Designed miniproteins, single chains, continued (4). Designs and how they scored, part 62

Each design is a single chain, and the fold is of that chain. pLDDT is the mean over its residues in the fold that is shown.

## One batch from the design tools (miniprotein)

Design m14128
Fold by ESMFold2-Fast:
Structure m14128 (fold): chain A 74 residues (1-74)
Amino acid sequence: MAEVTERERELRRLLERTVPVIRALAERDPELRARLEALAESGDFEGFLALLREAGVPEELLEDVEKLHEEIEK
């Protein structure tokens, strides 16, 4: 059977912490959603983080988003 690695557990934890917050932001602000989608599509991760910070996302959660991005790019 497939085993879950420590890396996979960390990715799941990061996703569980980040996805609901980003989804809630996108749901309440359609303009913010469009801007986030455009930045994600263009690969502008630095702009994506800056927009989340401007939207009031806590720095601790921004660190989780950065860590998730680093793990995906590896």
Scores: mean pLDDT 75

Design m14129
Fold by ESMFold2-Fast:
Structure m14129 (fold): chain A 75 residues (1-75)
Amino acid sequence: EEIKEVIRRGVEEIARYVAAGDLEGARKAAQEMAKELTELGVDEFKAQQAAATAANLVAAGASVEEAVEKALEVL
């Protein structure tokens, strides 16, 4: 599914920026993921919630797999 691929790529980018200490880059990656989700027909509020969930979990030390799973549960 295209939605799952967007979330996985977004989570991987967020994780890369968080690992580098680039919080602004992580924020931009989350915003880009939300935008791509809305372009695929996801409700704007749900897309933002999924992106925020992914970013918060990655910042808390969650795995990419866990962040992807939890972001999908929001949609």
Scores: mean pLDDT 84

Design m14130
Fold by ESMFold2-Fast:
Structure m14130 (fold): chain A 89 residues (1-89)
Amino acid sequence: MWYSGTIKEVVDDSTIVIELDEPLDRDFFSGERVYVYFDGFKEPLLGFVGKNAFVGEKLLTIVFDASDPNVKKLKEGMKVKVSDSVRSG
């Protein structure tokens, strides 16, 4: 499934909080694998849910591999799409 949003906060060198455009229609649990597509990036980043989020919530915390140089390019206000599946477009 696809979830569109914007980076609300860059918490640290591997962790962001995404504010979703629409409330969640499912629960997300810490450790779930997601693919995150950023505006201006050619490839998605592999991330993991960093905090449980429940149906009706609009905030997703995602943790990335801090060794990925693309993670250092992430900024508050960037548009994002989160996928819970390996579907490339």
Scores: mean pLDDT 80

Design m14131
Fold by ESMFold2-Fast:
Structure m14131 (fold): chain A 66 residues (1-66)
Amino acid sequence: MTSFIVPIPDSLKDLSVDEIVEKLKERFPDLTFTGLDDSILVTLPLGVDTGTVVGQIKRYLDELAK
């Protein structure tokens, strides 16, 4: 398995980490998300491209900020 940390964008600072994690779980049900103080730990299954997933998560967080 592969794990990485995604920082929470400044545009989402008014949302709780738990709210962001719940939204991410709904959008990406095949991934595991754990909320940290100012970031999110993401765990991927084997064989998933980390770079692609990081890009998708960052785009989704940007969309949530609107």
Scores: mean pLDDT 78

Design m14132
Fold by ESMFold2-Fast:
Structure m14132 (fold): chain A 86 residues (1-86)
Amino acid sequence: MEKEYEELEKKGKELLEEVVKVAEEQGKYELAKEAEFEYEITLGLARIQRGVGKAIGKEEEGLEKAIEQLKKGIEYLEKLLEELKK
């Protein structure tokens, strides 16, 4: 589960970098900033969920919530990248 979280965090970061690059290459600077903003909120929430779980002895529950949060962020970025490549 920890490994899944780390793999998803890395995947999300790499995907965000690709979305920003493609958007900026198309002159869609506002879209690039919106993607960064939305994903950073998602990542922040995932980190809070994981951290709170560790702090109160609910590590597995916090990690499960964090993983679901990262999956939602990745899905958002994948959809956005699909639209940019059309």
Scores: mean pLDDT 86

Design m14133
Fold by ESMFold2-Fast:
Structure m14133 (fold): chain A 70 residues (1-70)
Amino acid sequence: SPVEKMDERIERFRELLAKSKLSPREKTLLEASVAVAYMHIYVASRLGTVTKEDVEKAEKILREVEEEVR
């Protein structure tokens, strides 16, 4: 499901974030961005209407935060 794939990707990102040399503040801001991505999929899933647009919005945010972890 889109939610399950999102959970796996977020968990992988959190593992990378924990190993990064970023400050606690930077880590918190990136986690906030991930929460926004999750909101797009989670809210749509709860309404029973996960659209391609919801997935694309979440995917874009996740790509951006993954680039920031570098």
Scores: mean pLDDT 77

Design m14134
Fold by ESMFold2-Fast:
Structure m14134 (fold): chain A 99 residues (1-99)
Amino acid sequence: VERHASSKEKRIENAKKMKGRLVIVVVNSADKEEVEEAKEAAKAAEEAGGEVELIEVDGSPESLAEMLLRIREAGRKHGELSDEEAAELERLAEEYRKL
């Protein structure tokens, strides 16, 4: 039985869990530093074998609604969302537009 550093073992295990997974990264487009960090995180997830969707929002109710609709579309396309979950995201998007 081999003993390895737990941090390295967890990192490898997490990378294996990300392989073939849909990873959605949402970032506030008004914060340029956060946008750069989000792009680096998206690249790291893609390098780990994840299917990555990067969504930029500006904090407006319209951009938040569009974010939810993009999450719905990506989740449906990648088989990660049920019909009920997709309908709930659409309902939440309409609620955000009313704020």
Scores: mean pLDDT 69

Design m14135
Fold by ESMFold2-Fast:
Structure m14135 (fold): chain A 67 residues (1-67)
Amino acid sequence: REEYVAALREAARALELTAAQAERLADMIHNGAAFTRVSEAVAALLAEMSRTLDREELLALAREALA
């Protein structure tokens, strides 16, 4: 869980997303969007989250990460 929140914070930082855009971040991951300007480790965690978590779980974690 902590690794997922940290990965979401790094993705948000790379995309310059605000707390108001948590839903956009969750939707991007749910739809398997490619993330540039993040490490391979972070990209792997985002891909794992896309595969293992539903949209509601992703949204909850994205809101926590961007709060």
Scores: mean pLDDT 79

Design m14136
Fold by ESMFold2-Fast:
Structure m14136 (fold): chain A 94 residues (1-94)
Amino acid sequence: LVEGLKGALKALQKALEAARNGDRETAIIYATFALIILSIGIKYAPEEVRKELEKIRDLVSAALDALEAGDYDTAISLLEQAIKRVEELIEKLK
């Protein structure tokens, strides 16, 4: 689980950097990759962790919608929120 979350974190960080640079296509690719990792995590996580992963998934999904709409400011904010929650979850699982 922790290794999967580190993978999701790295993908979200790459998506955020791409969004900040206006690279919509790269941002969508990395955000989608993070969404896949999170979806796998939700399937195998215990209930308490699953609820937090679902919130993070919803933030990443909303960020993808914002990227597709060309709303980079909203996408950046949502990606930053998702990153913070993943970092906090990794710390709790140590």
Scores: mean pLDDT 85

Design m14137
Fold by ESMFold2-Fast:
Structure m14137 (fold): chain A 63 residues (1-63)
Amino acid sequence: MEKYLEELMKIPGIDRETAEKIVELVKEGKYEEARLIANSIPDVEARRKALDLIDKYYEDLKK
């Protein structure tokens, strides 16, 4: 969990609040809501990286 927050925060244009919200939504199983937040990021590269991290985090939560 902390790793995904750190990775999201490394992406230029994503602040801590946005990163924390995405992580929280994925943790709660609200995968589509997390993707909607990522899709609202104006920068194309930041959006792509955020979506990739959401997908990876979701897979790790399978447990």
Scores: mean pLDDT 78

Design m14138
Fold by ESMFold2-Fast:
Structure m14138 (fold): chain A 51 residues (1-51)
Amino acid sequence: STSSITMEELRELAKKGVTKIVTPGPSGSLYLRVSEFRKETGLDITLIIGD
């Protein structure tokens, strides 16, 4: 579903070398999911707040 990103999708993006993710804001589901992914995996993914 496009309404919510999963941890599996984040792992696949990281494997493909995607280290920067644009999010609409710090309270969005994408931001929270990436933050959880970073805590659980220890991988560095840069979050960019987009307009």
Scores: mean pLDDT 66

Design m14139
Fold by ESMFold2-Fast:
Structure m14139 (fold): chain A 81 residues (1-81)
Amino acid sequence: SQLYLDRIRESSDAHLDAISTTDPEAAKEVRKTVEKALELAEQGDFEGAIELLDEGRRRMKNPRGRNLLDSVRSGIRDAQK
């Protein structure tokens, strides 16, 4: 559902703002990953979206960034079904 994906984006923006105050580079990488994953999910490529999030999660050292990627992953799985 587009409405569900829009909600994930809105929630993610709030968390990204919080991360950017202490780690702007981590926030930039998380934002890029989330935006690309949501784009793929909107196109119906849910597996591609999950793969991008999992790869971003493995590279992410910032714990808030990891938590946000995990949250987005769960949201996309919920949107898929």
Scores: mean pLDDT 84

Design m14140
Fold by ESMFold2-Fast:
Structure m14140 (fold): chain A 70 residues (1-70)
Amino acid sequence: MLSLEQLAVEAEAVAVTAMAYLAIKSNDKEFLEEVLKRAQELLKKAEEMGLTDVARYLKDVIEEIEKFLK
């Protein structure tokens, strides 16, 4: 029922992915750590809303960010 909120979460998931890409390309670990926190918060919201596909996508994004931060 909250279709606008769902769309906002989906749009932000795409934005977070783009931000992660930019942080990785600029080798900005501080920015990448901020993006990781944002992705984790967004994952929690997606799971709470039952957005299974978005949650799975965000888990993959988080895993990629964590690999780069190692």
Scores: mean pLDDT 81

Design m14141
Fold by ESMFold2-Fast:
Parts: sequence; C-alpha cells; structure tokens
Structure m14141 (fold): chain A 93 residues (1-93)
Amino acid sequence: SIDEVIEKVKELGERALAELEKAQTPEEMRRVIFRLVSELAEIASKLSEETRDRIYRAIAEGLQRLTDDKEGALQVVRDIVNEVIKILEEEKK
C-alpha cells in the first residue's frame, strides 16, 4: 500500500501544479497550496507516528519558503511533493 500512497501523492502534486498554473492571484495560489497540504496531512495521519511527523515537518519547512509569485509557489509545491515522496520511499525500505 506504500506504492499506492506514493502514486496518490504524485497525483495530488500534478493536480496542484496544474491548478497553480491557472491561478491568477496570490490568494488563489495559497488556496491551491493549502488544499494540497491538507490532503498530504490527511494521508500522513494514516501512517506511523514517525513517518507522519517527518511529513508534517517537510510541509512546514516548504511553507516557510512560500512567496507571492507564481514561480515561487510552483517551486514550493515541487519541493513539498518531492520530499514527501522521498520520506515514503524510505518507509518502504
């Protein structure tokens, strides 16, 4: 089921990036990012406490880099998604 969780995280990331490309205001960009964060947190809540805490930290660190420009928002989404996938791949080993 970790492979299925990784695929779900990839799908959520791809959807967030597509929605972010269409966003026209900083408020719309933040809404997309916070929806992704909520969905990733919900996935993490179903995992072990150690893995969940690692994912929560990755999200918090990514959000600290959030800017009002689209390119910065896209980079934050890529960074959060990639770090969450890395954490899940390490759980699988």
Scores: mean pLDDT 86

Design m14142
Fold by ESMFold2-Fast:
Structure m14142 (fold): chain A 85 residues (1-85)
Amino acid sequence: MMAEIGKASAKQVLGSEDKESLEKYIKMLEEQIKKLDEEIKKLKQKAKENPSLAQEYQRKIAQLEAAKGILEAELDAVKAALEEL
């Protein structure tokens, strides 16, 4: 399940599944998601400004949105694991 995946991921990265380690992992995921959001917005603007490159930018946007979706799912799973503690 996603919560188990998030908890296992946090343990692998931090060597611990205690509350403090999970909270640090949550902050890291939130920061990465924010950075992806900023890059996606930048690429969407570039796609509008450069129609000849729109297809390339749309491919990059789709890749970043997929990565963001994975991180958001991990964030939800880790938050659920933290609430279980």
Scores: mean pLDDT 76

Design m14143
Fold by ESMFold2-Fast:
Structure m14143 (fold): chain A 95 residues (1-95)
Amino acid sequence: ASKKERAEVLIKTELELFKQYDVDKDGKITKAELVAWYKSAGYSEEDAEVIADVYIKKYDKDKDGVITEGELYEYVAEETGVSIKEVKELFRKLK
């Protein structure tokens, strides 16, 4: 697949998850909010913590428990080789 096609698939997955967690639409998700969200959905605290950790590990440079939309752009750009500017435009287009 082309770099752009891979970026679009990855962005769709990340945006679907991000929209569920970004309740106030400020473009920020905390690990604590991820854990709380999954617990509210019926997951155990241990499972919620593991799921939140896996999500944050995609941005392993940031272990402070805060995920921003900018970190999603960086992750997709690094994984696909698409420029950060093009990734940002694709995120806007796919919302």
Scores: mean pLDDT 73

Design m14144
Fold by ESMFold2-Fast:
Structure m14144 (fold): chain A 71 residues (1-71)
Amino acid sequence: SEEEARRLIEEARRRMDEASRLPDHDRAVEELHRVVSETVERASKLPDPEISRRVIEEVERAAAEALRRAR
C-alpha cells in the first residue's frame, strides 16, 4: 500500500541518517549498504510493482546522497 511504502522509506531514511553520523567511515558505509539491501528486499515483497520500484529508487537515491555526505 502507499502508506506501507511511505513508512518503509521513512524508516530507511532515519536509519541512513543515523549511519551517516557514525564516526567510522567504513562502518557508516557498511550500515548504509545494509539499510539499502534490507529495504530493497522488503520493497520487493510489496504487492504493487510500481510502488515497489518507486520505494527502491527513492531509497537508492537517498543512500547515494548519504554516501556523498559521509567522510
Scores: mean pLDDT 81

Design m14145
Fold by ESMFold2-Fast:
Structure m14145 (fold): chain A 73 residues (1-73)
Amino acid sequence: GVITQEQREKAIALLEEALNSDKPNEEKLALAAEATRYAPPEVADEVERLMMEALFSEDPTPHIEKMLELFKK
């Protein structure tokens, strides 16, 4: 489907909140997972891979940072 600019901006806000809050990793991962639903088509596969890597890492922060960079392109 077509991802709207509003949905993309919402996804960016979710990723920024995940990175800039003192929330536990479980909450950060939940925010990142919601954001992946609105990934641009050109980076959707890479975003999904980064989300899987975040889920299996001890520190999800670097993976979420890379996801945010992809959404801002």
Scores: mean pLDDT 81

Design m14146
Fold by ESMFold2-Fast:
Structure m14146 (fold): chain A 91 residues (1-91)
Amino acid sequence: PLSPEERLERVREAVLRLAEGRGTLEDARLLMEALLSGTNYAPTPETFLSLPESVLRALARGLAAGIGLPESVVLRAVERARRFLAEELAR
C-alpha cells in the first residue's frame, strides 16, 4: 500500500491532469475516492454524482488544503471527474 504522503501526491497529480483537461476515468475515480475517504459516503459514482454542491465544495476545500492546490483548481477537477463518471454510468 502507498504511504499517506505518496497517496496525496498521486491525488495532486490526478487533480492537475483533470483540471487541465488531460485527465482520465482512472484519475476521476482516484479523485472521487480521495474526496469521500474518511466520510460516511460510499466511494461509488452513484453516490458522488448525487452529492449536493455544498457538500462537494466542503470536501474540495478540505482536499485543496491537504494537497496544496487552490480550491478553484480542485473544483474544476471535480466537475471533469463528474463528467467521466456520469459517462461511465450511461454505458
Scores: mean pLDDT 84

Design m14147
Fold by ESMFold2-Fast:
Structure m14147 (fold): chain A 84 residues (1-84)
Amino acid sequence: MKIAVAGTRADGAAASAAGQAQGILGLVGDILSAVKQSAAQGVDRIIIVDTNDIDAKQGVSLAKSLGIEAVVARTAAAALQLAA
């Protein structure tokens, strides 16, 4: 299973960097762009790091429409735990 961690703020950037060190695809930037990039790279699960419920909900909705399992985390630590 190919996993990605995506976030648009400092928490997402930290999760992305730590995920890359563990062989997990890390994505930083706009959540919707990160979801689209994950689909293009054949990702099976995306962990969205965001404290904004609206942005997180939009990312989850888009991921499901692209056939990607989506999980939301509010912190980098929670995202890495979910990626394990």
Scores: mean pLDDT 67

Design m14148
Fold by ESMFold2-Fast:
Structure m14148 (fold): chain A 98 residues (1-98)
Amino acid sequence: MKSRVEQLRKEAQELAERLYRLRQEVLARSTPAQQAALDQRLREIEAKFQPRIDALSDLVDAGKGDDDLEFMAEAYELVIELYRAAIALVEEFLAELE
């Protein structure tokens, strides 16, 4: 379990860095209006994940924290899925600009 949490943490960090780089490319290659349209589509993805985010937040409020390795694995898996969905959308958006 602990090794899995470390692997998931590293994957989440790598995806966060990739998403950051893609967002910089969006700023360089698109107009403010196109950026607003992308931000709306990203918000729609976040809305789809919101029930799962709320469920994990409820567990935090109930006292779950960094000491619960199963909880940490579930939290990172959710973040990874969200980042992968966001990355796919941003990559599709950038491809449409070509």
Scores: mean pLDDT 83

Design m14149
Fold by ESMFold2-Fast:
Structure m14149 (fold): chain A 68 residues (1-68)
Amino acid sequence: MSREEALEAWKELGRQHPDEFAARLTAAIQGAQAAASLASPEDQQRLQAYIAQLQELLAYTQAYKAEQ
């Protein structure tokens, strides 16, 4: 499965269950940030990329909720 296909699937999930998805993304971001603070520099870069993706999905989900 391509990265583009995965991102579209996640956005679709956010549209179907925006409140639940936003809550899960918020928890995942907090967990990843905590993990990044304890991680090696190499793992910290990987976790920061993951956090950025989650924040993008959260922003999209919140924008979608606001327009309803």
Scores: mean pLDDT 77

Design m14150
Fold by ESMFold2-Fast:
Structure m14150 (fold): chain A 84 residues (1-84)
Amino acid sequence: AAAARAEAQLFLAQLGVTLDRELAWIRQNRASLSDATLQQIADAFRRLVDGVLARLAPLLSPADLAAFRAGLDALYARFVAGLA
């Protein structure tokens, strides 16, 4: 449905902005953050991604779902790389 596609696109855009802000904060505070805390942040991000994907998957066409998965995986990869 067009509404589900629009929701998926809006979510990716909003998540990208939030990710950039969180990564900037992490970079500024990296010396004060434990590896356990960084792992918890990464795990929380993965759970958020998996939850949204599970909710929207039944509402998206196979092509739109593939694009949404690719977008989410790219954001997650960027987040994990930013933590290193």
Scores: mean pLDDT 80

Design m14151
Fold by ESMFold2-Fast:
Structure m14151 (fold): chain A 76 residues (1-76)
Amino acid sequence: MKLPERLAAREDLLRILLRHALEQRASPAQAATYIKLMTGLEFTPADFDAVLAFLRREFPDVPEEWLRALARELTS
């Protein structure tokens, strides 16, 4: 699944911010708050599958449940 254009345009920034959150051992809720504050991006519930697919692709070594929890927090 492809990210919608509004999120794809910020893909590099999302990758950098997520890597930083992981290095800080943030919870999914903390990471979601950090990303929203730093990017100003609006995520909708319709984005869930595309965001989850992006997270799985970019962070294959991160546990699935953490990625799903982050996708839920971002799109809620």
Scores: mean pLDDT 84

Design m14152
Fold by ESMFold2-Fast:
Structure m14152 (fold): chain A 96 residues (1-96)
Amino acid sequence: EEEERQRLREEAERFKKDADVYAETLNRIAKYYAKLDPEKSKKIQDEAEKVRQKAEEFVRLLDDPENRDEALRIMEELKPKIEQARLFKMIEEQAS
């Protein structure tokens, strides 16, 4: 039981780090648009903040077994976007 809780906390912390990386990627994209389209830049920044907020909520929900299913839904919603951001970073590093 305790070992399983520790493993889930480690997975949640890793997921939060991945979500933070995704939000940071969004903020970099927003900076790119700052001069080209300031309105779009602000919209992307707002999305980055919401992603961080969802990640914080996920960590809190996961600690409570009653809310675990909701936590998993948040993770599944963000997972594809986080994976896509990782692929873009990998391509960018390879192209450099």
Scores: mean pLDDT 74

Design m14153
Fold by ESMFold2-Fast:
Structure m14153 (fold): chain A 82 residues (1-82)
Amino acid sequence: AEKTLRIAEAALEGAKKLGDKEAEKVAEIALEQAKRASDPSASATEVTSGSISAIGAATQVIILARKKGEEELAKEVAERGK
């Protein structure tokens, strides 16, 4: 749960640094889902959905960062997923 939150936060920070508004909105949604997944009352479905959304948002940011030549930002987002 905490790891999912960190991945989602890294995706949002990365999207903001890239200035990509679409990626930022996707990452904001992923962060809200990750927060729900981290609640002790969260269902197994919410935990799974939050993890998938966080990974998806981070992957999108990594791909966009690499396309823009922001390799260090891509590495930063990828490392937070470990």
Scores: mean pLDDT 78

Design m14154
Fold by ESMFold2-Fast:
Structure m14154 (fold): chain A 67 residues (1-67)
Amino acid sequence: DALVEQLVAALKASNGNPAAAERLLQEEGLDPAASARLFAQVAERLRKEGDDALAAVAEQLARRYAA
């Protein structure tokens, strides 16, 4: 999924700063439910890569957007 890859890259480049990833979601025009789902997928991807710290950031973002 191209957008999941872009979100993973944004979190890695920003060392966990959510602002870059959130800006990407705004550019795509996604609603909060879609954003929450994408951050959950980003967290799974980062867990599989062994990046537990960034995965935790993505999990926090998924919870935030899920309301």
Scores: mean pLDDT 80

Design m14155
Fold by ESMFold2-Fast:
Structure m14155 (fold): chain A 55 residues (1-55)
Amino acid sequence: SVAAELEALLAAGRVDEARALLERHPDDRQLHEIVIRNLDRFPELTGFVLDLQRR
């Protein structure tokens, strides 16, 4: 599952790989929810997700 892959990348602190995964799935609401739930740990990724949602 793409969601499980994102969770694993975030747990490992692999922010650049997580960003690339989000960019491949820009309209995946489940991935966006996962990032937003972790906004305190990954504010840059949260900003990126909000930018994707504006497009």
Scores: mean pLDDT 84

Design m14156
Fold by ESMFold2-Fast:
Structure m14156 (fold): chain A 72 residues (1-72)
Amino acid sequence: SAAREEALRRAVQAVNDAIDAAGDKSLSPEEQQKKIQEALERLREALRAAGASDENIDAAVQGVLDEAQKTQ
C-alpha cells in the first residue's frame, strides 16, 4: 500500500511537471518538448511501479501528452 501510494504520488508529480513545462513561456519549444518527454518517462515508471498495465500506462501517457500539446 505505502509503495503504491508513493508511486501514485510520483505519477501525479510527473503529470504536473509535464503540464507546467508545456505552459512555461520562458522555455523554447525544444526545451518544452524535452521537459515534457522527461516527465512522461517518469510517469511511465511511476505507473508501472503502481501496478498499472502497459495498456493503461500508454493511455495515461497519451492523455497527458494531448493535454500538454493543448497547453502550448
Scores: mean pLDDT 87

Design m14157
Fold by ESMFold2-Fast:
Structure m14157 (fold): chain A 66 residues (1-66)
Amino acid sequence: SISEENLKEGIEFLKTLSEEEFQELLDTLAPHLSDEEKEEILELWKQKKYKEAAEKILEAVVKELT
């Protein structure tokens, strides 16, 4: 189960990453996403919209598992 605390920890982790590390994270957690979808999430992260970026990553992971 995804908890609010897990989401908060994820957001704090995303703040510590470089752009290259964030791209590697997306490729690791959501390799099934299109280049356009990955670029959308990267743009959110670049704008410091970490919660929105984290939510998009979680949606992608959950969709693959179901």
Scores: mean pLDDT 78

Design m14158
Fold by ESMFold2-Fast:
Structure m14158 (fold): chain A 91 residues (1-91)
Amino acid sequence: ELEAWAEEVLAWFDEYIDRYLSDKLTPEEKEEIRELFRGLVEALVNGDWETADELAKRLASLLDEKVGPEEALRFYFIVNLLRQEVERLKA
């Protein structure tokens, strides 16, 4: 079910930020990233690919600026996997 998938993905991302990026981001930057990611997951669940692409680009840009280009590239790969998972769950 898409709602259960979305909850699991959001929980995973929150843990990922806390575990791997906590020392690289301020509390304010973490909250901004979490909010953008929540919007991205919501757009993917709703099939709003245009909004999902826009939010993914904003998140990747922010990660490149605050963490580094390697993390931004990794995030693009993650977003592509999430889109594939949503398409599979809807099939």
Scores: mean pLDDT 81

Design m14159
Fold by ESMFold2-Fast:
Structure m14159 (fold): chain A 63 residues (1-63)
Amino acid sequence: SAAAQAARLQALREEYENLRISAKILEAQADQLGDSPEGQQLRQLAERVRAKAEAVAEQAAAL
């Protein structure tokens, strides 16, 4: 139904925004740690979170 599709789209948009914010927080934390192993690990995690956000955006676009 159109209502169910609209609800799913809203949920995906909210998930996208939460992931975008989480990635920015991880990037900021990584910046504080510089080129340390922990900093590199957080940057890699941020990249995965951003990739997940893009996948969620693609799911929303496909609805």
Scores: mean pLDDT 90

Design m14160
Fold by ESMFold2-Fast:
Structure m14160 (fold): chain A 68 residues (1-68)
Amino acid sequence: SLEEELARRRAEKQREAMKSLLTEQIDDFLADPNATKQQVEQLLALAEKYGLDPETIERLRAKLAALN
């Protein structure tokens, strides 16, 4: 139905918007000197789940290594 098509398109746009917002939050968090290992691990899991770019994922891995 048209309603189902609109719902799917809306979900797709929301996913893309979430990826953008998540990337911005990760950038801010990577600059935070008080970032915890657990928080970085959670962000890494979300970045992989949402398919963020390899550069962002590697930055999170580097931060995680630096915290331990």
Scores: mean pLDDT 79

Design m14161
Fold by ESMFold2-Fast:
Structure m14161 (fold): chain A 66 residues (1-66)
Amino acid sequence: SSEAVVELLVRFAKELEEAFKTMDREEFEKKAKELSEEIYRETNGRVHVEVTQLEDSIQIVISGHS
């Protein structure tokens, strides 16, 4: 359901923010890839997430189809 997808995305964002604060760039990149792949699997490929590391923040781009 759309509600379950939103909950997944909120959890993803929180885990990503924590990882950004506690991990180095390489470890964060690996974690972001793992989390993105998890969302892809759990949504049967309906939701794609791209994560970009900035100087003091992260950018998350979400795209999907029904």
Scores: mean pLDDT 78

Design m14162
Fold by ESMFold2-Fast:
Structure m14162 (fold): chain A 64 residues (1-64)
Amino acid sequence: MEEYIRAHSRPETALDADGRPYTFRSLEPETLKLLARAGEASRETRDSEAFLQKLKELVEEHLK
């Protein structure tokens, strides 16, 4: 999962308050498809709490 998210995110550069460059990652469209699949799984169970837990896990893995 982490490898997939890293492959489907792009490094971008921005400037902080002091004008110093720093790098962050933006989500690729392919990553949005992964989130859509999590939504489909939660729809089958009709459990919004399970969906939120799954979504948090995916977001945390992406930010690592």
Scores: mean pLDDT 58

Design m14163
Fold by ESMFold2-Fast:
Structure m14163 (fold): chain A 100 residues (1-100)
Amino acid sequence: SELEELEERAAQAALEFLDLKVDELAEKLSEKFNIPKEEAKKEIRELLAEELEKILNKKVDPKKLDSGEVIKKLILEHYGLKELTVEKLREIGKEVAEKE
């Protein structure tokens, strides 16, 4: 139950991040961690590309990840979905964990 609650919170946080543009997310992280926005943006794109490669099982170009909307669309297309839900994100998270 406690683990399930943590998984739900993580999935909810991921869904919220996908609703942000990478530039907006980079600005928030730049302010939070006192790093240059350009460096934050690069790190976000590289991290997102690595996680997407695990989900999609194919190479992802970090330079094409300009918004959470693009990321959301890639996930939706891969799974043949119309919307991304907390429940589906939990399922994807478990699938990715099994591949590690």
Scores: mean pLDDT 69

